# Designed miniproteins, single chains, continued (4): the designs that were tried, part 48

Each design is a single chain, and the fold is of that chain. pLDDT is the mean over its residues in the fold that is shown.

## One batch from the design tools (miniprotein)

Design m13642
Fold by ESMFold2-Fast:
Structure m13642 (fold): chain A 108 residues (1-108)
Amino acid sequence: SNELILLVQMTEGVIATMVATSLVVSKKMSDEEVRELALNTLERIIKMAEQLTEETGNKKAGEEMIKVAEQAKEFINDPSASKEEILEKMREASDKISEIYRKMIEEL
């Protein structure tokens, strides 16, 4: 179980680092480049959530993380969304996913 806690903490760190890096580089990127980066990040989050679900058996946490990521993808796929709106949506999604991970750690 200590190994699972470490895996979850490392996953949280990866998500936080990806979001922070995206925020720094986005100021020089176009709206289209930011959208592509955000969508690719959310796809990676979905794959990680699926993997964690298989390894932990916590389907509820996995489904909720995937739901948050899919809702963020739907917003970001709107061509009217600016890069600033995309970045704020990514921040909101990151915060929600981090909360789900914390609850999952507590259930281990």
Scores: mean pLDDT 75

Design m13643
Fold by ESMFold2-Fast:
Structure m13643 (fold): chain A 92 residues (1-92)
Amino acid sequence: VDAILADALAQLRAEKDAIVEEYSRLSLEEKREFVRQLEGQVELVLTFPPSPERRALLEELLELARRLLEVETDPENRARLERLIARLEAAL
């Protein structure tokens, strides 16, 4: 179990509501950059070996991606979030 995954999990659980609210207020360009960074974070988490912390973090990232999709109106960002959700579901 990596302390980095545990810290990331704790942070995401604490900040998730604030992240969704902030995302909804971002410009289109900022939202696209946010989704790109989120995609990168998911791929980074997937490089870690399977563990309870990795699973819990992937579940929280899945919930975050689903909540972002609910507030997203840009077709490109929606398609990217849908692909990210499918990627996360396949990893669980």
Scores: mean pLDDT 85

Design m13644
Fold by ESMFold2-Fast:
Structure m13644 (fold): chain A 57 residues (1-57)
Amino acid sequence: SAMEEQEKRELAAFVEDAVAEQRATGSMEPTDRLYALVRKAREKGVSVVEVLREELG
């Protein structure tokens, strides 16, 4: 669906940004944030993108 495609694009962009930041800084914090979001989404029973929007908004 269009929503699934949009969510995939948003998640892909977030992952790409996190990987780029990690490579630029040498820090594990961007990937640690990603794992925390995935865990929080699983605990809440919602999509990772929904948690990401909540954290950024």
Scores: mean pLDDT 72

Design m13645
Fold by ESMFold2-Fast:
Structure m13645 (fold): chain A 75 residues (1-75)
Amino acid sequence: GEKVYKETKEKLKEAKEKGLKEAKIEVVSDDPPHVAMDAAEKAIKEMGAELKSISARVLPDGKTLVTAEVKLPEK
């Protein structure tokens, strides 16, 4: 879960620095779908973003792709 957690936080920070109101976050990890999704949701919540949708699927190589759509806080 650490890779998804860290990459999700980094992508959210980058989106905030760019002034985006909404962002689509995609992360590939070796974690099972439920672990990867939990890590992404935790990162989104800690960064103060609103989770609009989240999904995870297993790729042909056995890795998990997590896709999350988020609304960033306005300032």
Scores: mean pLDDT 81

Design m13646
Fold by ESMFold2-Fast:
Structure m13646 (fold): chain A 71 residues (1-71)
Amino acid sequence: SIEEIAREALELSRTQPVHVAIKEALERHGYPTPDEVARKAGEIVFDLISSGKSEFEAFKEGVEYALELLK
């Protein structure tokens, strides 16, 4: 689920850059993710956190964005 991928990406982000964490979480769930897509998703995560969203909600929206581009 998107929530499971978002939780995994958030956990991975503790030890690596946000866009790398998003890419790894998506690919572990069977979604080959180009670096450009991961970087754009990471930018969304940073923007949402800076606007006051929680880390989990920000990662969830970033993952949802990436999945829309991977259709």
Scores: mean pLDDT 87

Design m13647
Fold by ESMFold2-Fast:
Structure m13647 (fold): chain A 86 residues (1-86)
Amino acid sequence: ELEEKLKKVFDELVDTAVQILKHAVDRVIDAIEILREKGELEKMTPEEYIQKVIELARELDTPEFAELVARSEKLQKEYDELLKKL
């Protein structure tokens, strides 16, 4: 039973991590498209471009992304607690 619970929490962690990564990739793509639309790409150094993309992607974070992160943190805590009981 404990091993089954551990596997279930692990599978949910993996699924949540995949959702977080997909959401993060979408935010990065959106940030790149916004910067391209503004014509700012040709005016920046590579370092400035990377920093701007990261900054803008953070601003584009949705409540759904925050919920996924919170879910991941809760699942990680549950997984760690189950591991201690093995």
Scores: mean pLDDT 77

Design m13648
Fold by ESMFold2-Fast:
Structure m13648 (fold): chain A 85 residues (1-85)
Amino acid sequence: MGRPASEEVRKGVEQAVIKFAKSAGYEVENLKLEQVSPDEFEGEALLNGKPAEIKATAFQVGDANLVAVEIKVGDEEIVGIVPIE
């Protein structure tokens, strides 16, 4: 079985996803993320009231904690890398 992420990592990933979606013009509602591997999360949310699929991968580069975020909402796919603050 994969090792569960710490609560700090999980919260950081959730906040990174919300921040990234908001930067793209989407308000995030009902975000649910499940850990699918030691560093990967998958889930769903409502973005401006539209169902969306979310994938997030947590990784580290030097001293920076980063999240690669993929959001599929309607016909749009939005991909980016955001820091955990």
Scores: mean pLDDT 79

Design m13649
Fold by ESMFold2-Fast:
Order: sequence, then structure tokens, then C-alpha cells
Structure m13649 (fold): chain A 86 residues (1-86)
Amino acid sequence: KAEALAEVEELLDKLLEAAKKGNEEEAFRLKERLIELLRKLGLSEEEIRKVRRLLGDLIGAAMNGNFEKAEELKKEILELIEEALE
């Protein structure tokens, strides 16, 4: 669990950094890598759908310069994933 959460957080941090730098292509590649990891960790299709939606919102917010919103969405995503893995 702890190692899985650390990998999720690392990918999410890289995704947010890419989005903040305007690297849309890299941000979406990292999003798909994170979604694939979550499927391997046993998240339901409903949980995957929620995370995918929030990741899209996070990328949009970060690319539009709304970094405060992006950080809030990152926290929400991490909390959702942590609860799903319990």
C-alpha cells in the first residue's frame, strides 16, 4: 500500500509539473500512466472515471495558470485514491 501510494504521488507530481509548464502532451501521457497504475491496483471503473475527470480538471486549471485550483484538485485526487486503496 505505502509503495503504491508513493508511486501514485510521484506520477501525480510529475503530471502537475508538466501541466504547469504547459507541456499538455506530457501531462496527458502521465495521466494515462496513472490511470493504468490505478487499474492494476484494483480501483473500480467508477473510481477510475472519477479520477480521470478530476485529472482532466487539474490539467486544465494548471495550464490556465490557476495553480491554486490545480493544487486543490491534486489533494482531492490523492484523498480519493487513498480511500479507494483501503
Scores: mean pLDDT 85

Design m13650
Fold by ESMFold2-Fast:
Structure m13650 (fold): chain A 90 residues (1-90)
Amino acid sequence: MSDEEIEALFREADKDGDGVLDREELKALIRKLAKENGVELSDEEIEDFYRVLLHYDKDNDGTLSYEEFLEIMTGKDPNYRVLSNALLNP
């Protein structure tokens, strides 16, 4: 996924335009990514993916900034790469 695609996904999920994704916006983004790849996730599965993303929350406030989201999506962490592959290539 390109940096431009990641930015577009973040902006689309950031409904209030404040530059951070809250819990509901992050869960909506996870559900959307899964659906676009032909996967329908339960609320429990979405919560599991959200918890993995929350591991990268540097401010530990339950929100994810664009910088944190970009770090996750560009695959600096091997654990997220495995999770991303499972989500995008079921």
Scores: mean pLDDT 67

Design m13651
Fold by ESMFold2-Fast:
Structure m13651 (fold): chain A 61 residues (1-61)
Amino acid sequence: MSKEERAQQAVDTYVSEYNLSPEEAAELRELAQQYVAGKISEEEFLQRVAEIILRHRKRRA
């Protein structure tokens, strides 16, 4: 599986698992594109994804 395919599968999994909003899903897809383009590291990508998920969870509290 390519880097692009892995990033897309990760996005789809997180969107589905956490019931992310369309806005949060769009932000996550933008991060995946930046990661695939080499603008951010895998570590930075995962950290920012975690921040989006934590923000989403906090909004529901």
Scores: mean pLDDT 78

Design m13652
Fold by ESMFold2-Fast:
Structure m13652 (fold): chain A 82 residues (1-82)
Amino acid sequence: GLEKLEEFIKKVEELAKKYLSPEEVALLRAILRGILRDVKAGKLSVEEGLRAASNYFIQYAKAKGLEELAKEVEKLLKEALE
């Protein structure tokens, strides 16, 4: 349900704090909240929201050379889809 997306977002935000500046975390949080709003509005399914959130974060992490962060997000996505 929606709870899986909300839990995923919280875990991703905690990971981001270990690798990214406070300003980058704030920007990421705004984007993730936008995805959550779209799911709540029925514009996206929970699975589509999980994939959109993870894809954005993985691409951002890889662009910055943060391969470990990308792998941790991929692991969280797999756990959330179970």
Scores: mean pLDDT 83

Design m13653
Fold by ESMFold2-Fast:
Structure m13653 (fold): chain A 60 residues (1-60)
Amino acid sequence: GIGEAIDVVLALQVAGTITSEEAQQAIKCLLKNPKLASQVINAFKKGNLNEAVNLVKKAC
């Protein structure tokens, strides 16, 4: 769900892959778009970090 997608965003931030500002923007967008949450979770679970990062950065 949305909580799992937020955990992915926070994991990317802790890893230094995205900035704190990008993480906050992505969380705001995920709350407005539950379909995006599923896409982010699936990309991350498949190890497709590039797709997960792109989905997070282009969330809004």
Scores: mean pLDDT 78

Design m13654
Fold by ESMFold2-Fast:
Structure m13654 (fold): chain A 98 residues (1-98)
Amino acid sequence: MELVARVEAVLKEHWDDPELAHAEIVALLREAGLEELAAEIEAFYRRALADPVAAAREVVARLEAIENRPFSLPDLPEEDRIALTLAVATGILLYEHS
């Protein structure tokens, strides 16, 4: 519970800097002993930078599977799209590892 709140605070504080948000989240997860989750988030972020459209589709597919309903990400500027995709992916991975 407390770890999720700390991750959310990092995402909110560094919304305009997804690279810094990602680095702080990965460090926070490693500090908590969640090395596998940290590695998964790091790998996802690298994929999102290489192919933001494919990363967004992956996140939507995971949300649709979890909620059993269709989803679409809002049409946002590229910077905000990366930040939102990272935030949602981080939430999904935290949920799967809780």
Scores: mean pLDDT 72

Design m13655
Fold by ESMFold2-Fast:
Structure m13655 (fold): chain A 93 residues (1-93)
Amino acid sequence: SQQDIIHEAILAEASATLLRMWMHVAETKSTPSKEELELARRKIREIRELLERIRSQLHQLSPEQQAQVQRMLDLVEEDLREIEARLDELEEK
């Protein structure tokens, strides 16, 4: 349903926000574990898969809702790229 697509978009945004909060905490640790870094990378992949599923269903929404959801997805992808860059920096330490 249209509502399910919107709910999935909200879940993607929430997931990215939680991952961003975890990154902030991880950067304050003396040594984040390899397992924690791999888990974060796996979560990024899972969120990206969710974004692609949402994109495939956008045609089911009104033009106004499509524009709103598309902007949300673009912002989430930008956040994920920033988190991925920070993970790369942490892995070099």
Scores: mean pLDDT 82

Design m13656
Fold by ESMFold2-Fast:
Structure m13656 (fold): chain A 93 residues (1-93)
Amino acid sequence: MRVLRLGVVLANDEEGARRTAEDVARLAASLPPDVQLHVLIANAGSARDVVDRLRAGLEAAGATVEVVDAPSVEAAKAAARPAEEEGRRAWLA
């Protein structure tokens, strides 16, 4: 099974977070069944309920979700450095 990784930044912007959730959920629903979408959320200051709603929506669409408290996707990628980074780590950003 192939894993497609997507990085997103969630700032203290409820409307932007909602739009991001809709876009990512739509992407997840459009992927072939042999592709697993993994979403890395860099939480740069959003309230927990906003993060929880985004996560729930993505998981409902079939994605796996990782949340990291980080100011950017780059910082979150650095924190999520285990074996994924040793190979090619192409983030669909």
Scores: mean pLDDT 68

Design m13657
Fold by ESMFold2-Fast:
Structure m13657 (fold): chain A 86 residues (1-86)
Amino acid sequence: MTEEDIEANREDAIAFLKKQGYSEESAELYVDTAIEAAKKILEEGASEEEKEKLALEVLKTIAENSSDPELAERARELVKKLEEEK
């Protein structure tokens, strides 16, 4: 996936999260954080281990900084699941 493809998919990802019950602001925060992580993966050719680490860091950032309690709770649950699936 190129950076242009990531940007093009931003609108689709936001629409998907809004359908899941997220607010537009929360959906944008989630998607923008994920896009930044994905850009780093694409530029650096990250290994599978580094991809998992970046995904975990993205979710932790959302859990710590999100003003949306539903988004923060979802991110915390995903962090726990990823840490438990060692």
Scores: mean pLDDT 66

Design m13658
Fold by ESMFold2-Fast:
Structure m13658 (fold): chain A 100 residues (1-100)
Amino acid sequence: SKEEIEEIIEESVERLKKFAKEKGYSDEEAEELGEYFRLQLEKAAEKLKLSPEELREFAENVLKEVEEKVNSLEKTPSVEEMKEILEEAMGKEVEKIREK
């Protein structure tokens, strides 16, 4: 349902914001990254017609890839670099769904 999709997006956004704060981003920077991620997840869910289960898997895979990438870096990336990391992780998951 639309409500289930919205809940998954909010849970995923809050997880990203928590991770960002743990990595030393400010509350304002974490909010900016969260809003960016929300818009990208909404766009992916609509464009790919994802079910709630598919969206949950998609968001989990994106977050895992982002967390692994950021944790591999010697220094916390800038907000703009973090947006690029999010875009790359999102793009990889979109391509996996299109190949099904």
Scores: mean pLDDT 86

Design m13659
Fold by ESMFold2-Fast:
Structure m13659 (fold): chain A 86 residues (1-86)
Amino acid sequence: SAALAEEAARLIDEAERASPEEAAELLRRALELLKQLPLSDPRRVELLERLARVAAEKAAAAEDLETQIRLSVLLLDAAVLLTVSK
């Protein structure tokens, strides 16, 4: 799953530089790729932690409620996936 992890990492990296609205869509796509990675992949945990951090940062910067909710849901989903990855 090197290709999935690399694509997810690229999307998260793009989201860090994007507007909150753009970040919400990029992070959603990254999360779907990370869900497909095996639980044993060490990059899964690292990338989920990065996704959660970026989602939290972008949610705090978002000016509209819809984008804040979308990013907050992504943060929650990533946090849940992190708890089951142990």
Scores: mean pLDDT 86

Design m13660
Fold by ESMFold2-Fast:
Structure m13660 (fold): chain A 71 residues (1-71)
Amino acid sequence: SDRENRQRRITAIFRRMAADSAAYNDFVSRIAAAQTYDQRVAIIDDMLARGWISQDEADDMIALIRDAIAA
């Protein structure tokens, strides 16, 4: 499904980027600790601003969070 394909892409992004820096792993931990949609979006925006992910990857992550809240 589209959702499963999106989740696989997001997992691949995290796996790829985790190899690049300890600071990225700190962001992964912050996302896991975030309790609200706005907190998670802010963390994704910070990753985008740092150049660790593309706009398309950020959009995929935001869509996954939105879907999780709606479920």
Scores: mean pLDDT 72

Design m13661
Fold by ESMFold2-Fast:
Structure m13661 (fold): chain A 100 residues (1-100)
Amino acid sequence: MKEEIKKIKEEALKKLEEVYKQFGNTPVAREALKVAKDALNKIYEAILNEDFEGFKKVVDELYEKLSEIAKKDPETARAIWEVIREALEKIQEIYDKKKE
């Protein structure tokens, strides 16, 4: 479980770097990348600490920040959210399988 969640985080970070390369070195894209990387690190820590309230708060704050970024650059915000959403779905699948 820990190793699988770590792998999901590492894959998400790589995908965020690809998004940054695709949308270029704009201040908005740079800000969005920093916000997403910070959120992924906090999500990972919350999961390791079994802090569901902290997890939910980080996801909610990320969505709010990306929504503000989307007002200036909707394509970059959408691409970043897609990476985060995929990572969250993979984490959820790991937890769902643990119930089997």
Scores: mean pLDDT 78

Design m13662
Fold by ESMFold2-Fast:
Structure m13662 (fold): chain A 71 residues (1-71)
Amino acid sequence: MDVTELVTQRIVADLATLRQLDAAALAARIEGLVREAIKELNVPEEEQAREAAKVVAFARGLLGRDIPAIL
């Protein structure tokens, strides 16, 4: 399981709550989920930005909302 898979599972599970957050709270929540997954999976520093970008792209598509880059 990679960061993208783990975080996307968590996003889907919490989808109704995430849809109700304002832009700043949504960005902070997604960043928190990514940082937590990076720590859990011991992701190398050189791969962290790439995995974060994949999560942001998924979340934008799923939620239909603009989400800023987080790493």
Scores: mean pLDDT 80

Design m13663
Fold by ESMFold2-Fast:
Structure m13663 (fold): chain A 53 residues (1-53)
Amino acid sequence: SLSYTPDQWYQISDDYQRQSDIYRQQGNFDQSMSLDIQSGIYYIISGIIKTTK
């Protein structure tokens, strides 16, 4: 059951990517990498929902 629209998942992905960039600028590469991976997961979810309805 997927309750968010593709655009909403894309916005979530974009927010995580932005947070990743902030941590990278602070030199916290572990947190940056974690957020970057999470962003990628939400981006994939957005794509799946967009193509399967």
Scores: mean pLDDT 80

Design m13664
Fold by ESMFold2-Fast:
Structure m13664 (fold): chain A 100 residues (1-100)
Amino acid sequence: ALSPEQQALVDEFVELVRRAVEEKWSVAEVRAALEPLLARLATLSPEAQAATVVEIQRRVGAFAKEHKLSDEEERVVLAALHTLQDAAAARGVRLPQAET
């Protein structure tokens, strides 16, 4: 199970994505809003970062499937996930998910 700190990061990321969709944020606004969350994630061990990222991907993926997003809303959600994945990859965190 995730620690309370990891669970808080997951919940905050999912809530940020929900707000970005509801408030029709641009990709640039989503990226800027994620910076504080990504900085907090970076303070965790590589293993804790990987576990947190995997749970975020699972929760955001479920949100997207349940809400049948428009193309514009899907673009915002994908921008958030790609920003998270790029940040993890830049720090050498190995994710169990391949892009193919």
Scores: mean pLDDT 81

Design m13665
Fold by ESMFold2-Fast:
Structure m13665 (fold): chain A 80 residues (1-80)
Amino acid sequence: SERERLEERLRELMRRADEIDAAAVAAKNREVLLAATHVAATAMGGLILLKYGAPLEEVERVLRRTEELLREAEELLRRA
């Protein structure tokens, strides 16, 4: 279902944020750590919306925002 697809994708983005978080901690890079934290928090917000029956279009907007934030975090880590 569409809800299951969105949940799986949000969980995947949280997992990727955890990987960036671990790399940031190892590198002692506060900027990347904060970026990874922002990704995880935004994805969690999407999961909460999904759990409480928010419109799928709203959850999809949160998913797109989370993907954008993840790209920014990955870019910061790459340039670190």
Scores: mean pLDDT 89

Design m13666
Fold by ESMFold2-Fast:
Structure m13666 (fold): chain A 100 residues (1-100)
Amino acid sequence: SELEKLKQEYNDLLKSKVREKRKEMIKAFNEAEKKGRDEAYKVLRDGIEEIIKLQTDLKVEFYRKLGDEEKAKEIEKQGETDLKNVLAGLDAMRAEEDAA
Protein backbone atom coordinates (compact mmCIF):
# COMPACT_ATOMS: atom_id res chain seq x y z
CA SER A 1 0.00 0.00 0.00
CA GLU A 2 1.01 3.66 -0.36
CA LEU A 3 1.04 4.06 3.45
CA GLU A 4 3.40 1.08 3.86
CA LYS A 5 5.67 2.51 1.14
CA LEU A 6 5.81 5.97 2.77
CA LYS A 7 6.42 4.44 6.22
CA GLN A 8 9.27 2.31 4.81
CA GLU A 9 10.81 5.39 3.12
CA TYR A 10 10.57 7.33 6.41
CA ASN A 11 12.12 4.46 8.42
CA ASP A 12 14.95 4.03 5.88
CA LEU A 13 15.77 7.76 5.97
CA LEU A 14 15.63 7.81 9.78
CA LYS A 15 17.92 4.76 10.01
CA SER A 16 20.46 5.88 7.39
CA LYS A 17 20.67 9.65 7.97
CA VAL A 18 20.08 10.06 11.72
CA ARG A 19 22.18 7.00 12.66
CA GLU A 20 25.04 8.24 10.44
CA LYS A 21 24.89 11.75 11.97
CA ARG A 22 24.84 10.26 15.50
CA LYS A 23 27.94 8.16 14.74
CA GLU A 24 29.71 11.19 13.23
CA MET A 25 28.78 13.32 16.27
CA ILE A 26 30.07 10.71 18.76
CA LYS A 27 33.36 10.33 16.83
CA ALA A 28 33.79 14.13 16.59
CA PHE A 29 32.92 14.54 20.29
CA ASN A 30 35.53 11.95 21.34
CA GLU A 31 38.21 13.74 19.27
CA ALA A 32 37.10 17.17 20.59
CA GLU A 33 37.36 15.96 24.23
CA LYS A 34 41.14 15.56 23.64
CA LYS A 35 41.32 19.28 22.77
CA GLY A 36 39.26 20.48 25.74
CA ARG A 37 35.86 21.19 27.24
CA ASP A 38 34.86 24.09 24.93
CA GLU A 39 35.55 22.08 21.75
CA ALA A 40 33.70 19.03 23.14
CA TYR A 41 30.61 21.07 24.14
CA LYS A 42 30.55 22.87 20.78
CA VAL A 43 30.60 19.56 18.87
CA LEU A 44 27.94 18.04 21.17
CA ARG A 45 25.68 21.11 20.94
CA ASP A 46 26.00 21.47 17.15
CA GLY A 47 25.58 17.72 16.56
CA ILE A 48 22.52 17.38 18.78
CA GLU A 49 20.92 20.46 17.15
CA GLU A 50 21.48 18.95 13.67
CA ILE A 51 20.10 15.55 14.74
CA ILE A 52 16.94 17.00 16.35
CA LYS A 53 16.30 19.22 13.31
CA LEU A 54 16.83 16.26 10.95
CA GLN A 55 14.52 13.98 12.98
CA THR A 56 11.82 16.69 13.04
CA ASP A 57 12.20 17.44 9.30
CA LEU A 58 11.96 13.75 8.32
CA LYS A 59 8.85 13.22 10.47
CA VAL A 60 7.20 16.44 9.19
CA GLU A 61 7.86 15.38 5.57
CA PHE A 62 6.38 11.91 6.28
CA TYR A 63 3.10 13.36 7.58
CA ARG A 64 2.93 15.94 4.77
CA LYS A 65 3.23 13.07 2.25
CA LEU A 66 0.28 11.44 4.06
CA GLY A 67 -1.66 14.71 3.58
CA ASP A 68 -1.77 15.35 7.35
CA GLU A 69 -0.72 19.01 7.53
CA GLU A 70 -2.13 19.47 11.06
CA LYS A 71 0.01 16.61 12.40
CA ALA A 72 3.04 17.95 10.49
CA LYS A 73 2.49 21.37 12.15
CA GLU A 74 2.25 19.74 15.62
CA ILE A 75 5.51 17.85 14.99
CA GLU A 76 7.27 21.09 13.91
CA LYS A 77 6.15 22.80 17.16
CA GLN A 78 7.20 19.81 19.28
CA GLY A 79 10.58 19.70 17.51
CA GLU A 80 11.16 23.40 18.25
CA THR A 81 10.29 22.79 21.93
CA ASP A 82 12.53 19.70 22.13
CA LEU A 83 15.43 21.60 20.53
CA LYS A 84 15.10 24.56 22.94
CA ASN A 85 14.91 22.26 25.99
CA VAL A 86 17.88 20.08 24.97
CA LEU A 87 20.11 23.04 24.06
CA ALA A 88 19.16 24.84 27.30
CA GLY A 89 20.13 21.69 29.23
CA LEU A 90 23.50 21.50 27.47
CA ASP A 91 24.16 25.21 28.05
CA ALA A 92 23.27 24.81 31.77
CA MET A 93 25.54 21.73 32.13
CA ARG A 94 28.43 23.62 30.50
CA ALA A 95 27.90 26.67 32.76
CA GLU A 96 27.82 24.45 35.88
CA GLU A 97 31.06 22.67 34.88
CA ASP A 98 32.73 26.01 34.02
CA ALA A 99 31.80 27.31 37.52
CA ALA A 100 33.39 24.27 39.20
Scores: mean pLDDT 83

Design m13667
Fold by ESMFold2-Fast:
Structure m13667 (fold): chain A 110 residues (1-110)
Amino acid sequence: MEEFSLSILTSDNTEISVTKPFREKKEKEEIYKKMLEKIKELLKNPIFKEILEKSKSFSEVISELAKLGEKAKEELQKLLELYAETIAWTEGDIDEVNEILDKVMEELKK
């Protein structure tokens, strides 16, 4: 299977990269349930919780963490890994990825 890589530069020029192979496609609902559980665990970290509550989309959470630079490096890496895992399970359907992750965020803001 082909691999893909995601890289982001923070405001202080720290590079964070994740490489994943594409996976066998999963059902949208199965991906949603897995991501809901994983992101809920991340919300035990107050940095994630604060940024999630302020953000309108999953992409905005990533960009807001990137603005924090080195001090949010671990948080940004974990989030980028979850984003990459979702891409792998959707065979690179970015619209489906964003729909799933935005739905997870909406549920967690309740």
Scores: mean pLDDT 80

Design m13668
Fold by ESMFold2-Fast:
Structure m13668 (fold): chain A 94 residues (1-94)
Amino acid sequence: SEIEEKIRKILEEAGLKEVTGPIDYSKVIATIVYPGDTPEGIAYALMYNKNSKGIILKRLEELEEVVKKYPEATHYYIKKIPGTDAIEVYLLTE
């Protein structure tokens, strides 16, 4: 919860708006994973890196730098990974 709120603050300070309905995956331009500190979250991030393209954060502070590489992004979606501290962030265009 605290990590999710920190992520939300970074994204909103970058000028992005949260998606409040079902996500349109055709509008996703970047996927970012924060693995957290649990073995389960780390395992999720390793599995993700093997099976899909995306950006894995080593530190939460890297999120601001990653977002700056996608100036075309207008929206974000946060997905909590059940059973872990891992958080997946989608950056979307309109």
Scores: mean pLDDT 78

Design m13669
Fold by ESMFold2-Fast:
Structure m13669 (fold): chain A 89 residues (1-89)
Amino acid sequence: MMEEIKKAIEKAKEEILEAIEEALKKGEISEEEAKLAKEAVEEAVEKALERAEEVKKELEAKTGEVPELEELAKMLLSGEAYKILQAKE
């Protein structure tokens, strides 16, 4: 179900963004690192949504478990950060 896949991606985004804010408040990361991480999260969400249909087919063939998409979204964060994204609205 495509809606469950999108919800998993959005939930992963929110959890990662909250973790970044908490790390910044605790002084574990710099403001610049937090900014780059947030930009990477926005990019990861966009790419994960574009791949959602492929991921759905793979999950349906293997397990059918939606939670695997949270791992996919986190994996995409290892890429370069992009400066212009508005996927959160």
Scores: mean pLDDT 61

Design m13670
Fold by ESMFold2-Fast:
Structure m13670 (fold): chain A 97 residues (1-97)
Amino acid sequence: LPFDPTVVELNAVQLAVAVSRVLAPKLKPEDYPEGAEFVRRLAERVASIPGLDPETKARIVEALRQAAEALEKGDVETAIRYLSEALDLINEAIDRL
């Protein structure tokens, strides 16, 4: 693919979300706030990506924010569900570029 800032950033966030999903069940309770903050930063990164339609962007951002909130509360299973939803939405967005 030729260099496109939107494509590069979406693929970077996709990888980070996929890794977060795999690592979430391996976190110790003391690490949940740091993990949640990492996921919140991914939501901020998605919010700043140009070239995404506003509805798709809002859905991905909300899924990531819900994942971060669940992780901060220690609800790892709910966090994984929202991370999976965000990953599916990101994959769909990449396929439409």
Scores: mean pLDDT 86

Design m13671
Fold by ESMFold2-Fast:
Order: C-alpha cells, then structure tokens, then sequence
Structure m13671 (fold): chain A 65 residues (1-65)
C-alpha cells in the first residue's frame, strides 16, 4: 500500500544519509529491511522505521543485519 511504500522510501533515504546499504521487501504481512549497517546505525534505522510505520499505521517493520 501507499503507507508501506512511504516507509520503504524513508528507509532508503536514511541509508543514504548514513552511508549504508538497505534493501526491503514485504514478507508474511511485514516490512522486512536488510542492512549492512553497524549495530548502532542499525538500531537507529530500526527505531526510525518502526516510529514512522506506527505513525502511518503501516505493516510491522523488522530489521535484519
């Protein structure tokens, strides 16, 4: 949906700002993000993506390293 697209675009924008890689897909009713970020950057990505997803009422976000 449009909400999920917005969260995915936000993830790409944050990854560009942090200088890290990110990839996302919708799996089992969730937005799954994959990143090569270091733990501290990954934690920031996770927090920001979950906050936006909650605000928009989008699907649950799961971040994997």
Amino acid sequence: TTKEVAVRIYGIALAIEYGVGVRSEEVDGKLVFYTDAEPAQADELDAELKALAKELGAKEVVLRR
Scores: mean pLDDT 84

Design m13672
Fold by ESMFold2-Fast:
Structure m13672 (fold): chain A 102 residues (1-102)
Amino acid sequence: GDAELNEAAVRAIRLARELGAPELAEAIRELYLLMSGARAPEAARRALEAVTRLLELGFEERALEAVREALRILEEDPSSPEAAERAAELLEEAAEEAEEEV
């Protein structure tokens, strides 16, 4: 639901800021806003949870790159649930690859 999505976004943004990554925190905020516009709340939640996982594993630079690529997908097809799903899958794949390295 909206409350779960908002909680996921707040957690990811807060963690990025606590790690001293203000550019990443801003990119995550933009991701949240674009995903919210795409009417795909479950994809948005999964995307934000994947970003949080990358940050928990210490892959800040990879998280920033993955979020920027996700933003590119969403900007090319705004308000598309299909674009939101592709963005979520990209971020989940980045998190899975990071777990293999730890």
Scores: mean pLDDT 84

Design m13673
Fold by ESMFold2-Fast:
Structure m13673 (fold): chain A 68 residues (1-68)
Amino acid sequence: MPSIEEQAQELLEELEELLKTRQVSSELYDRAVQIASEIQKALRAKDEEKLKEKIEELRRLIEEIKSE
């Protein structure tokens, strides 16, 4: 099974590709930047609980972007 850190990196890469290929509202873009920043901070802190929480938020945001 991929580690929680590997899952975070894969989701961040998917988000980057979506923002690169899709036109996204400014609100969703700002939320994406905020969540990505918080994931990077959690990765540096090795805070697995915070990382799990932010990964779930990122998954929901990716689904919202795909729905626009």
Scores: mean pLDDT 81

Design m13674
Fold by ESMFold2-Fast:
Structure m13674 (fold): chain A 88 residues (1-88)
Amino acid sequence: MAEELIEEAVEALSKLSPEVRKKVGEMIKKAAEEGELPKEEGLRLAEAIENGDVEKAREELRRLSEDPEALRYVTGLLISAKELEEAR
């Protein structure tokens, strides 16, 4: 369900360092600019992620949930980033 993915994404985001948040935000911006994500929603989400604004990110992920593939992509990216950072 979309709510479960949103909560997993927000939990992952809260565990990321500022450097990793910046890299994730840049990847999301690139995907949005290249048409792989809804452009406006993707750009707003990338900004919230780079700033570590968990509440704003939750709101933007909820808007992105209208596109289930985009939501899965972003959630997977955040979870992968968290796991890679924790494994170092």
Scores: mean pLDDT 82

Design m13675
Fold by ESMFold2-Fast:
Structure m13675 (fold): chain A 106 residues (1-106)
Amino acid sequence: DEGLKKLIEYILKNLNKKISARELAEIAGMSVGTFSKRFKQQVGMSALKFIEDFRLAIAILALMYTDTPIKEIAEKVGYSSLKEFTEAFKKRVGMSPAEFKKELKS
């Protein structure tokens, strides 16, 4: 409970930058191997994949409900480049952020 709360607070505070499995393991008080195994057993996916999915969910909401430029959204949700953001978004959504935003106009 308290450990999970600290982990979520850390992720929310650091969503604008890269987060490593090592950092998450340190917050959880575990080795990287133990943390990774237990997280996947409890959540059904790796911690880094979970964070990536969360970053992309926030980006989708920002595209739907705000006029924030795509490059700025990418930076705010923790991607170091627009290219990395675009590729991750395409894998999750099936289209680029620009194509997705165009569909929202219809």
Scores: mean pLDDT 82

